# Ledger of designs, part 80: designed miniproteins, single chains, continued (5)

Each design is a single chain, and the fold is of that chain. pLDDT is the mean over its residues in the fold that is shown.

## One batch from the design tools (miniprotein)

Design m18778
Fold by ESMFold2-Fast:
Structure m18778 (fold): chain A 81 residues (1-81)
Amino acid sequence: MSEEEKLKRLEDALVRAYLEHAEAHGLRASRGDRPTAEQVAAIAARMREVAAEVARELGIPEELVEQVLARFVANLERIRA
């Protein structure tokens, strides 16, 4: 599997985890206002767990995992703003 394919799978897993977790906490469907700091922290923690699992399974370097997570968190802040 190419590096691009591994990164694509990591990104897809993070998006899926975010959507599933956010919906479970009512963030996307219910209010549309803004998530609480606790909700953001919980989602970020789950995304890190998912990223670690996918990286372990696919052999993605830790440095790339951190870069992808940083971009994903920045995207969450942009969507909220």
Scores: mean pLDDT 70

Design m18779
Fold by ESMFold2-Fast:
Structure m18779 (fold): chain A 87 residues (1-87)
Amino acid sequence: SELEEVEKALAELEKQTETVKFEPTEESLKRFKEATEELKEELKDDPEVIELLKKIEEAFKKGDAKKTAELLLEAMRKTYEIELKKR
């Protein structure tokens, strides 16, 4: 289920935040942009999630790994909460 995929993503993100220094590549930036555009379209009625996605993109482009991870984790948690409310 998508719910289990979100849970796994959250666990991996927490692990990566503690143990990994990441440097964004052009390919990873493209993949990240595509993923955020899909989420933005799906969650367009939630302005708080949209604002988080914008902040995540900016932090990712600046190479701020910690801030990107923190904001992404928050956005994923909010997406998870929205999905739970949808049944």
Scores: mean pLDDT 66

Design m18780
Fold by ESMFold2-Fast:
Structure m18780 (fold): chain A 91 residues (1-91)
Amino acid sequence: MSPREEARKVAEELRKLAESETDPNIQKLLRALADEVERLADIGSPEDLAELTRIVKRILENIKKAKDPLEKEIYATLGLIAVAVYRRAAS
């Protein structure tokens, strides 16, 4: 898969996780993260997208394993910070 296709697949996995989430705040954060990953997929370099996709995948797995809503919120927020940093680098 290209880095762009991989980033879009990660965004889709985040949206699916959001749909199965019962906490409205976590659901909102996961959707926001998915939207930002998808936006960066259109403008990011292949190298930056590959690295970001690796980081976001690790965050996604941590969110799936987290039982505490606060821990899920922390990981989703860290994901948003990572995307913001890579978006600035792409500019």
Scores: mean pLDDT 82

Design m18781
Fold by ESMFold2-Fast:
Structure m18781 (fold): chain A 96 residues (1-96)
Amino acid sequence: SLEKSDLSVEEAEAMLNRQMAEFDKLLEQKKKDAEADPSKIPEYIAEINDAIASINRVLEHRSTVETEFQRMTLEALEEILKKYQEFLAWLKELQK
């Protein structure tokens, strides 16, 4: 979570962008690891399904946004959800 009282909107966006870049890097590494060792695919699928379920629960619970920080956080979660869904589809295809 971001420190809402201590960060400007621009600083919060920059922090979220850095976190998203690290997330993209992590997914790219997991893709390489799955290609190198297919035995990891079931474990990665389970992890991603759990992550998707958790994000969906957060998004369902937080249908209203009161602050710009909440809005940015929800938008970041929606982007992460989409990336996880795309990665899950790729893993299932690789498993065939």
Scores: mean pLDDT 80

Design m18782
Fold by ESMFold2-Fast:
Order: C-alpha cells, then structure tokens, then sequence
Structure m18782 (fold): chain A 113 residues (1-113)
C-alpha cells in the first residue's frame, strides 16, 4: 500500500497522467483500513511528496493536463476516512493545497464541479 501511494504521488509530481491513473486504480482495490494505515504512515515519513505533487499541478503550463492530474489527486483525497483527512489537514501540505485556490482559481472551481 505505502509503495503504491508513493508511486501515485510521484506520477502526479512528474506529470505522468497514465501512471497516475494506473496507481489510483490499484489504490482503489486495497482494503480501506490498509489504505488508511499506509497513508498515515506515509504522511509521517514523506509529507513533502504530497506538497511536491500539488506544486507540480499549480506550476504545470498545460491547463488540461493540470486539471486531469488535480482531479485524480482530489478524487483520491475525497475517498479517505475523516481521520486521514484530519491528519492531512495538520500537515504543511495544506498551505500548498490552498495555493491551488489562490493561484489557479479556475482549476479549483472545475474540481468542485
């Protein structure tokens, strides 16, 4: 589980849409408890990777690719338990997630639709 989370976020960071879709599909096959445990561990060990993935989306010059990558990332985040969502909210990565709203409001509005 942990390795697949890392590969998913690395694919987002590297603007690899095909790899990101593949790893998100693999994450969706995992039991919820296993995914939650792996993600809590990931946030403690590699919080910077989530921030790097979000920065890559914000800085992506390809608007359509950025929208697709952001959609995959937010779809993944929305499937997480409230406990994991609270853990993410306590990380510095939240300031970078907020950056999408202020730097690319049009992209953020599309994600909420």
Amino acid sequence: ALEVIEKFLEAIRDNDLEAAEKYLSELRTLPQEELNDALIKFLKERPDLLADAVRSIIRNPDEELAEKLATLLFDFLRTLSPEVQAAIAKTRAVSVLTGIYFVRPELFEKLLS
Scores: mean pLDDT 69

Design m18783
Fold by ESMFold2-Fast:
Structure m18783 (fold): chain A 77 residues (1-77)
Amino acid sequence: SLAEQIEKNTELALKGLEAGNLEGVEKTIKELEYMVKNREETIKEMVSLGVSEKEAEEALRQAEKSLERLKKALEEY
């Protein structure tokens, strides 16, 4: 699912941060912030690509959780 892909990408970004890849985390944060800030447009785009509205909403909930985790990890770095 899209939510699972977002979670996997979040875990990869966090692992990258432990290895000193700040740019990777910052890029992922920007991408997730765009999705969350543009919620209606993001859902509409996902639905147009064949994703159900429910799956799109679940992906956005995961994006919000991932954004909090990444921002906290970056602050604590």
Scores: mean pLDDT 85

Design m18784
Fold by ESMFold2-Fast:
Parts: sequence; structure tokens; C-alpha cells
Structure m18784 (fold): chain A 103 residues (1-103)
Amino acid sequence: MEERKKKAAELEPLKEEAQKAYENNESPDPIIEAIAEELYEQIKLTPVEVFKEALLELGREEGLEEIAEKIIEAKENKDEEKLKEYVRELAEAVVKQHLERLK
């Protein structure tokens, strides 16, 4: 119970920091890194079959299909370096697109 509460609290600050950075014209880089780290940990622990469809759907909706495919390939190949790099690219693209839509 305590651990589930802590995980929910960690997601709330990341969303708040993204909005605050946008309002203050601050760099979103620390927020992108935080989101990338969280996504990497979730993807590392989850079988590719479970998240493949969700990632490809997210990629299609946001125009990030190529990055989503690279993440899937890196996970299937057990290439942790490439997985971290592509997850960071996805986080950066999603955050930047979201902030651009808020203009």
C-alpha cells in the first residue's frame, strides 16, 4: 500500500513540473530525463509483448511510430544502451509536442 502511494506521488510531480516549466519558460530537459527514467524502468521489467501494442499506438497517434519501433527492437535485442537512448528520444518528443500544443 505505501509503495503504491509513493509511485502515484512520483507521477503527479512530473506532470506538475512539466506544466510549471512551460509557464516559467524553463528548460523541459530535467522533466524529459525523469520521464525517460520512469519509462525505461517500466519497459525493462515488462515483457515486449505486453507493451508493444501500446507503444505502437502511442507512436501512431503522436507521429512517433519510428521511435516506438526502435524501442521495441532494442528490448527484443536486450540492448540496454539503445533502449535507454530511444526511450529518452520518445520522452523528449512527447513532452515537446505536448508543450507546443499548449501554445
Scores: mean pLDDT 68

Design m18785
Fold by ESMFold2-Fast:
Structure m18785 (fold): chain A 87 residues (1-87)
Amino acid sequence: PSFVLSKEEIEKIKEIGRETAKELEEKIAQLKRDNNTDEAEIRKIAEEIAKKWAEKLKEALPHMPESEIESLYRLVTDLMYQEILRA
């Protein structure tokens, strides 16, 4: 099954993206200040950011299947982890 996003839902997704980007930048800055290169801690931070993102997405898009949100959560967790490592 497919779904169609409303203009309001798209705007909410954009806002969630902006908030998530800001949180990511703040966490990267904190890791740099602490000189923290622990991969397990970085992975945990990526998972925490991705989880908050997924929870906000689920609230904004309640019609989206849970399985799709879970798949996106896993993808976003890996992307966040890679982004932190690149910084």
Scores: mean pLDDT 77

Design m18786
Fold by ESMFold2-Fast:
Structure m18786 (fold): chain A 77 residues (1-77)
Amino acid sequence: GKVKVIIEKDGEVIGEGEGETAAEAARKAAEDAGLSEEEKEAIAKTAASVPAKPGDTLVIELDEEGVPKPKALIPAK
């Protein structure tokens, strides 16, 4: 299965992506959110630090400064 990444800011979902790895899914989610290449790579590095498995959904939150933080990892059913 694919890893799904959801990007949230101020409690709202701003982007979603799926990929074979958390980093790939995070890059697609950042592109969906319209983020810069620098923000996209920061989010991808944050996602890569989380031990997500195929089928999992990783939620990444951008704080007030736009810094990505892992918020939740939802395991596959």
Scores: mean pLDDT 83

Design m18787
Fold by ESMFold2-Fast:
Structure m18787 (fold): chain A 94 residues (1-94)
Amino acid sequence: MKATVEIEGLDGLEALGMKLGAEANGGEAKVEFTDPAKVTITGLDEDTALGTAASAASRGGKATVTFENGEVVEVEGTEGAKAVRTPEEAAMAV
């Protein structure tokens, strides 16, 4: 399953590192060098996308992973992944 990773809160150098890592893993990445920088990565498999999000969070960024099935996971800081499901799934974490 493919996933999209949106990262914000990184410095430009860290954002560039995320882009290079994503492209090395077969994804496509776009970096917007604002202050702070934004990175949008598409085409990664779910495991690689979650690893990319965790790497961004460990660098002080915030990452949002959107899976092809509509599941959303947010990763920020050292607290780990927080699952943010669609409203239809909100009542049942089965």
Scores: mean pLDDT 72

Design m18788
Fold by ESMFold2-Fast:
Structure m18788 (fold): chain A 94 residues (1-94)
Amino acid sequence: MEGRGSVKVGNFVVLALVDFDTNTAYLEVYNTKTGEVQYGEVKLNGKKEFYNKETGEKLVVEVKKLDDTTVEVTAKLYKGDKLVGENSTIITAK
């Protein structure tokens, strides 16, 4: 079973594809200002960090398993050590 969703924070769009059979999330992180794309893979209940060295921005994406068909994806945007943005979405298997 797979679920798909997106979350936006600042200039970043996170696209998530969640495979509930393998408990893995596949992440595409788009910087809408620069056009840069970063890819990542994270196990459910894990987190992945994406860095932009030019702006000093760090995006932390956490994928929390809520049940066998539902996850919460939270994206937190940091500039230096300061949290400057946060957003989340729920992804359900279809």
Scores: mean pLDDT 84

Design m18789
Fold by ESMFold2-Fast:
Structure m18789 (fold): chain A 111 residues (1-111)
Amino acid sequence: SSVQQNLQKVEEYGRLAGRYEFQAALLDEGARYFEALAPLSPVYARTAEDLRAVRAQYDAKKAALDAKVQELMDANPEYRDELLKAYEDAKAQAQAEAAATTQKGAEELSE
């Protein structure tokens, strides 16, 4: 089914977008941390700017996936809501899996 093929494609895009959003969030936290330290040394301000630049690359990659999903939704208006839900659910799942993997890794390293 073309509907099933499009849903599978959107789920794949969602998983990738979720990973990009997770990485962007970590980079944003790192940038804020170094921005708070900027008064101590200009190297911290530079580090925050570098992290913001990398985050912008992940934001751009995610935006490209959003555009691909929008194109599929525009081409298939009869099941637009199902495509959007599949994309958002896959993003949320990928972010949760990345967070759980990161937490488990930290716990294993502390043992």
Scores: mean pLDDT 88

Design m18790
Fold by ESMFold2-Fast:
Structure m18790 (fold): chain A 75 residues (1-75)
Amino acid sequence: KLEELLRELGYSDEQIEEVKKAIENKDRAKVRQFLVDLANLPDLKAAFQEVARYFAEKNLADEIAGSRAGARALA
């Protein structure tokens, strides 16, 4: 689900794997960079729900709540 979403947003398979690895390893610096990149996308609201679910499953919901991506999803 997250992989399909990132592929639709123009991410390559290598970029998707790097993002998943960063989230699974709780690499906060890489996770924050991903959220910054996501916040620059015009269709953030369509993607936000799936990203938020995946982050909650990895106990990273706080990164979503504090990010520009989360703030933009509410705008």
Scores: mean pLDDT 69

Design m18791
Fold by ESMFold2-Fast:
Structure m18791 (fold): chain A 89 residues (1-89)
Amino acid sequence: MSPAEQARAYLAQAEAALDAGDWDAAVRHVEQALRLAGKVKGDERVELLTEIARQAARLAQRLAGWSPEQAEAYAQRVADHAAEQAKKE
């Protein structure tokens, strides 16, 4: 399995853990996806970093008391930055 496929598998597990309320498992799965995303290049890295940001924002809402607006703003900033970096390549 490629690093990108492995990262997507961990993100799917993080989503399931978030839906189940298992925040500790969700954090571990997001961290594994982030480590694997560092080995991916181009558009796949942008896609993975965007999804990781969404999962991290949802965790911040539960663990740090972020509002939905703060979480969405954070996820959007990460997505915009990742997309801009990809365009400069």
Scores: mean pLDDT 75

Design m18792
Fold by ESMFold2-Fast:
Structure m18792 (fold): chain A 89 residues (1-89)
Amino acid sequence: EELEKLLEQLEKKKREYDIRIIAYRIAGFTAEAELVELQYLKDILDLLEKLGFDIDPEVRANVDARIAQAEAELKKQRETERKLSQLLS
């Protein structure tokens, strides 16, 4: 059935996301871990919509806003690291 296939895909995605999140957190890449976690949540919402669930637009908007904020924070972090690397060279 269609639902069974989607649930199987979801389980595989969860395993991949869980591994990536713990790996990033252990390595100290907190911003990357947060983005992976939010992207997984977005994938869950997309899947629920495909299954015919009515997702609250406020929930969708909140997740999208959090992703945008996390991406902006990661961009600033990488820019700072790049500048520090150039100064230390």
Scores: mean pLDDT 77

Design m18793
Fold by ESMFold2-Fast:
Structure m18793 (fold): chain A 120 residues (1-120)
Amino acid sequence: SSKEKELQEEMKKIVEETKEKILKLLDEILKLTKDPEAQKLIEEFKKYIEEKFEEILKAIENKDYDKALELLKELEEEFGKVYDKVAPKLSPEAQKLLVEMGKILLEASLKIEELIREIK
């Protein structure tokens, strides 16, 4: 339907804009991070974000909304694991950016879940 196409395009826009914001924050955190283990974990998470957001985008494009929801849940779980490992190794300034990233991811997930509910 035309409404489904409009909601699908809105979800795609949220995914693309969120990916850009998260990658920018990860680059800012990397510049502030001196700990080698934290740098490695952040760089690995950056690659994970690039791959996971591409998978979410493809799921939305294919109208596989159940897969999109599953991928968002996996993203939330992985962020929590990275947060727990990395946060103690970061400066207070870098920790603030990591918290901001979590808020952005949560807001994007909730908006996408709402749009999927409108289609279903």
Scores: mean pLDDT 89

Design m18794
Fold by ESMFold2-Fast:
Structure m18794 (fold): chain A 120 residues (1-120)
Amino acid sequence: SLIERAVELTREALKLLEEAYELAAALDPSVTPLLEQAVEYAKEALRYAQLGAETGSVKDLRLAASYTQGAYGLAKKAYDQLAALAAQDPRLQPAADLVKEAAKKLEEAYKLLEEAAKQL
């Protein structure tokens, strides 16, 4: 279903953001606040998406979409910071690439959650 796919994408994005956080924290802790916020928003997105999948609650699906959109915005900002730093320290490029993939997955999850909420 759309919801099951969104849950999986959000779970994958959360894992990528957590991996990026560990890499970035080891090299340059100045980027960790945005990554930490993105992780927290992605955790809330996953929680509400799972609740929406279990209950069919439009309210929970809309909350999941909202948190996914928030996580996407934070991931985009974190990517911009990491990409700028990676130009000077290439060791940060893997963290930037992980955040870029996470943002892509969060954008797709958001679209699926919005569509699922409209069909209920």
Scores: mean pLDDT 90

Design m18795
Fold by ESMFold2-Fast:
Structure m18795 (fold): chain A 68 residues (1-68)
Amino acid sequence: SMEELKKRLEELEKEFKELVEKGKLSPAQTAYLQGLIDAARRALEEGDLEQAEAAIEVLETVLKAVKS
């Protein structure tokens, strides 16, 4: 649902901010992840759940890889 996707995005945004604050991301990684967050937000605003879910899944995968 849109509400579940919004909640997932909010948790991923918190993880992203923590990684930025800890200096764990390069400038290129920071820009890329911010772009995915912005794309997911836009898709949710437009009601495009498929695009929102796709952006969120990529964001989750990249954040998990960076944390490993």
Scores: mean pLDDT 85

Design m18796
Fold by ESMFold2-Fast:
Structure m18796 (fold): chain A 65 residues (1-65)
Amino acid sequence: GAMAAAQAARARALVEKLVGPERIGSIDVLVQDGLVSVVARDKDGKTTPELKAAAIRAANEVMAA
């Protein structure tokens, strides 16, 4: 739905803003029953502590909005 697509777009944009797009290989966003889950990976396909923190921050901020 439109709400899920908008939440996914906001989560991606926020992760890119927090860590910089040059440090990101991929961002996966799942929206299910009002819950937003975000996984960010670096160029090597790994989730670092910094990327995990940014993903958690983005998910919480989008769900709070």
Scores: mean pLDDT 82

Design m18797
Fold by ESMFold2-Fast:
Structure m18797 (fold): chain A 98 residues (1-98)
Amino acid sequence: SAEELIAQFEARYPELFARELAEVEKLSPREVLRELEILVGVLEIQLGAGIAPSPEQLARLAALYRWVLENREEFEDLPFFDETVRNAERLMRRLLAL
């Protein structure tokens, strides 16, 4: 589930995750969704080049994804919401597969 996916990422770097979540809370819904879209794109390019994500990137990805899911009503009417969430989930599942 999405909750299990988030929990696995949070468990890897809990202190970084808490810090990133506090930073995400300060952003507008449009900024959160845009940051998630950009980070997913950056990480897809890194993985294609054989470059491992940093702990900060993993914590940020999980924090952005968790915030969007917990506050879905603020995001669901924004352009590309469904595509961005689907792409983030797909990427997170790939990252857990090592």
Scores: mean pLDDT 86

Design m18798
Fold by ESMFold2-Fast:
Structure m18798 (fold): chain A 94 residues (1-94)
Amino acid sequence: SVKEKIEKIKKIAEENGYYVLGYSVTTAPDGTEIFTVVLSKKPATLGAGSTLGIKPRKVKPDELIEKKGTYADGTEVDILIGSPEKIIEYLKKK
């Protein structure tokens, strides 16, 4: 389930020194779940971590899109878009 996948991502992120500030999930027409996860090395202030304005993109199952951003409070974030498996692989290598 989506909940089990995000909890696994949160656990691995925390083990690698990241906070999961926010996430969203989009289902592609073929049933593929695409996760957008916002990560920071710092705890968010109130209102940070929103996925609003991050467009879910069609991503191949083996593809990971990495973006960097900064929230209004100066919090630097990594934005990962892809399958749960690719997000976990990325977090383990960082």
Scores: mean pLDDT 70

Design m18799
Fold by ESMFold2-Fast:
Structure m18799 (fold): chain A 89 residues (1-89)
Amino acid sequence: MEKEIQLWKELVEAARNKDVDKMVEILKELIEMNSPVAKAIVNGLLDKPIEGELKLTPEQEKAVVEIGRILKADPEFRKKLQEAVKEKL
């Protein structure tokens, strides 16, 4: 649990720094931990259907909202992240 909370905080920081490689690394670790929220983020980036009931912890909700805001404000960064996710995840 502590490791997952730390990964979500690091993912937000990577997004703020627009560090595509670090975001992919953290998303990969979260997926290996079977995080349904991380899988939903990856599917959204890959333009795949988002299915399922997602229950977010407060830390996950904060991370998703902040990352979404950053990606929406910078379409070029979103595109780079999408391409990196397609290659590595």
Scores: mean pLDDT 77

Design m18800
Fold by ESMFold2-Fast:
Structure m18800 (fold): chain A 104 residues (1-104)
Amino acid sequence: SLIDKAMELLRRLREFIKSHPNPTTEEIYEKIREILRELGFSEESIEKILASLRLPTSVNPLAGFSDEELYAMLAIGAALAGLEPSKEQFEKSFELTKERHAAS
């Protein structure tokens, strides 16, 4: 399922961050690319996700995102924020993000 892929992305990225005391932005992005590829994301989706992470926080990068790509973005955001949400919390975050994207 899409949520199971997102939860696995979250877990692997959190494990990387916890084991690296001061990772560079590029090291984080390369690890994200590696995990997304291993989880079966297309190269197009991977580059779209990574490009969106490089945008200023004032820009809404979610226009045209698939549900799979949106789940990945939420997992990455949670991992980078030091959060480890449950599947239920993650589904709620997805719903809220879809509502905010529709309102933008």
Scores: mean pLDDT 77

Design m18801
Fold by ESMFold2-Fast:
Structure m18801 (fold): chain A 100 residues (1-100)
Amino acid sequence: LSREELIERIEDLFLWFLTRVQSLLTDEEKKKAVGDIVSAAHKKFMEWVEENPEASAEEIIEKAKELLDEAVKKIKELVPEHSEEIDRLHEEVIARLEEI
């Protein structure tokens, strides 16, 4: 994969994760708050990628995992009733990152 293709695939996985988590929720305010959390993690990822043009594919994937872990912790605090489902989605997105 090119660096650009790797970044695009990771961005797609952030969006996939967001969409799946939001699908668990019926409350529009909580959907928005989850969107804000994932958007902030994605923004941090893109900023880190721009600051580290020489980063290896492994380093880029590890940074995405780190930021997703932080986002998951915040989401679980916001919607603790969905913690089990969120943990499953977290495990799935990490597995998909490992397959890139």
Scores: mean pLDDT 91

Design m18802
Fold by ESMFold2-Fast:
Structure m18802 (fold): chain A 91 residues (1-91)
Amino acid sequence: VKVTIEFYKDGKLVAKVTVEAKTVDEALAMTELVFAVGEVLGIDKVKVTIEGPGEDARAAAEGIKELAEKMGWKVVSESYGKTTATLEFEK
């Protein structure tokens, strides 16, 4: 599972982090850590692109939505392919 996290401030990309994991649970744990760092940066928008085989991309997307919502982010966009998911979040 590959998760690319893009942090935006005032419409500008300020940081981009890619995490690679063998399992959905590992991807979620690493993504949680990256979001925590993003909070310190004072970002106002996050774009997450997920790549994984079969149901892994969707499962990771659902877990990332739950994680982001617990951290005060709101889902503003969702898009799903067979092996991909793209999520956008705002505060």
Scores: mean pLDDT 80

Design m18803
Fold by ESMFold2-Fast:
Structure m18803 (fold): chain A 90 residues (1-90)
Amino acid sequence: SPIDYVNQQIQQIRNSTDDRQVVSIFQQMLSTVSDMYRNGQISDDTANYIFNQIQQTINDISPDLSPGSRQSVIDSFNMTRTGINDIKSS
């Protein structure tokens, strides 16, 4: 399921000590979630739940990331969330 996919990616992020791997997993996960929403595989409520889980993960791991990696994750998250919200508003 989409939620199981996201939970698996979050576990990989939490188990990684490599900033590059963390950023890569976040970007791939966000892209996949965006595609799932655009393709109608997830509802608005499910998308909101997933983004809340991702936001919590970002808050938890951000202190352990380099400033550049932290900014890349935050920017990717905000861009993806804004894109999804623009679709919802249409």
Scores: mean pLDDT 84

Design m18804
Fold by ESMFold2-Fast:
Structure m18804 (fold): chain A 66 residues (1-66)
Amino acid sequence: LTEEQKEAAIAKLRELAKEKGPTLSREDVRQALREAGVPDEVIDRILAGLPETVDVSQVGARLVLE
């Protein structure tokens, strides 16, 4: 991931968190990451082992590590 893709993904997740609260479904996170240009293989790594309801901060931390 480029720094720009990480920032775009975090911004999309923050927008969803404002609308839906601090926890999101895996599918909401997956769609937000796709809209930010994150490849599906990277999305699968970020979401690996996470429950159906995901904390936005946890997703953000995993994005930084990519």
Scores: mean pLDDT 79

Design m18805
Fold by ESMFold2-Fast:
Order: C-alpha cells, then structure tokens, then sequence
Structure m18805 (fold): chain A 65 residues (1-65)
C-alpha cells in the first residue's frame, strides 16, 4: 500500500545517503547496496525491516573497522 511504499522510499533514501557519506570498505559498501536492492524488492513491512537491519549491520561493521 501507499504507506509501505512511502516508508520504503524513506528507508532506501536514508541507506543510500549513508553509503554516499560514510567511508565504508568496498565489502561493507557492497553489502549495504545489496540491502538497498532487498528493500526495493520488499513487498511487506517485515521484509523491509529485515533488509534495513542487514544494511544497518553492514554500516555498523564499517564504522567499527
């Protein structure tokens, strides 16, 4: 529905901004980009949240380097 699409758009924009701004390793950047693609493919809130958590995990690992 429209609410899921709006939430998806915001989550993707936030993740893409983090990828662009943060000095991530190529591996963590690739993982975060893969998470963005999973967010684009998400058809449920649960799928979107799972993809977002994977992306956040990649960013946290990159920052803890």
Amino acid sequence: GAALEAEKARAIARMEAAIATLDLSPEDRARAQAAVERMRAATTREELDAAGNEGDSAIVRGLAR
Scores: mean pLDDT 82

Design m18806
Fold by ESMFold2-Fast:
Structure m18806 (fold): chain A 75 residues (1-75)
Amino acid sequence: SGKVNEVLGDIVHSLYHEGKSVEEAAEIGAKKMKERGLTEEDLRELEEYARRLEEHGQEDVAEAVRKAIEKVKKE
């Protein structure tokens, strides 16, 4: 979905263009998820993207995505 791609893009930008930590990128991602009103289905799509990113050596992005999802689910 467009919302999922926007969240993923914000996390990637924070890590690779702004030099932010995984934790900082996760906080940015979680905020965007709440702001855009991501559904349970959107969160499942993001979990699938994180799995593929990890398989392709983008562990930092995958970790930030998973931490962001955890932050959203704790509410």
Scores: mean pLDDT 84

Design m18807
Fold by ESMFold2-Fast:
Structure m18807 (fold): chain A 69 residues (1-69)
Amino acid sequence: DAEETRRRLAELLEAAGADRETAERIAQGSVALAQQLGPEAAAQLTGREVAELFGEEVGRRVAEIVRSM
């Protein structure tokens, strides 16, 4: 479920210190990327971006959620 995945990503990013707008933007973009490129490619790209912004552990968790799509 794309909506459930988006919500989980936004919640994780907010818990990591992102503001609501940033968390929603990244979550929505991650889901859209997975729909366009597939979950594995999206997980690699989004996980790397999130790791740069919020640290490796958060990036890894985001990648795991996206990969599960």
Scores: mean pLDDT 86

Design m18808
Fold by ESMFold2-Fast:
Structure m18808 (fold): chain A 69 residues (1-69)
Amino acid sequence: TALEKEIAALEAEIDRLGAEMEALGEKLEAQKQSDPAAAAKLQAELEQLRAELGALRTQLEKLKRQLAA
């Protein structure tokens, strides 16, 4: 169904965003001592992505609930 396709696409997006956050976290650790300003920018970006990931996970749960009903 269209709903199942939407769920699959959203799961793929969540996985991609999770991998992006992991890569940024590694960059943040590398920059902490050498460039604190760059580290602060990376931390702010990670906080934004964390909020976005949370919203996507909530949407996924809602769609899965609709499919199960």
Scores: mean pLDDT 84

Design m18809
Fold by ESMFold2-Fast:
Structure m18809 (fold): chain A 92 residues (1-92)
Amino acid sequence: NLEKAKELLEEALRLAREAGAPLAAKQIEKMLEIVEKAIKEGKVTPEQLFELDVLLGLAHISLAVERLQGLDREKLDEIARLVEEAVRLVKE
């Protein structure tokens, strides 16, 4: 469900901004752009799935860096959960 994936990414972006996590926020914004395009086109392409997997990896790296910078661990863990669930839903 692409609409549910979009909702999860919007919540992840809200939490990233609230946590002051600009590196994670940037990757989530790019993921959201891909999901919004897939919704508009009514389908997910293999190229979009590959881009989302790359951005998911970059989001986890960004969250790890921001965790080392002392940002709110609970919020960063919730962001990680939300982006993983969003990508899982896109693959359904």
Scores: mean pLDDT 89

Design m18810
Fold by ESMFold2-Fast:
Structure m18810 (fold): chain A 94 residues (1-94)
Amino acid sequence: MTEEQRQKYFELLDKVTELLTEAARNVREARKAHEQDPEKAGELFREASRNAEEAIKVAEELKKITGPFAQKDYEQAKRAAERLLAEGRRILAE
């Protein structure tokens, strides 16, 4: 991997981590809000969904730029995003 690819790897990995962390936080807050404020819970889940979808897009870009060195990071990010989206849907379906 080139030094330029290594720098992009850390930049994109940090962005994926930030987006997934924010999505996870919004899902937790949606769960807490759901019984008392379903409208706020829905808004928080929509924000979490946007963050999770963006994380998948950034992870795809990370895979394209850094190649096989980012394969596991891409797979882990995609699975994390998909789990957060599934959990949010379950919360709103209750």
Scores: mean pLDDT 81

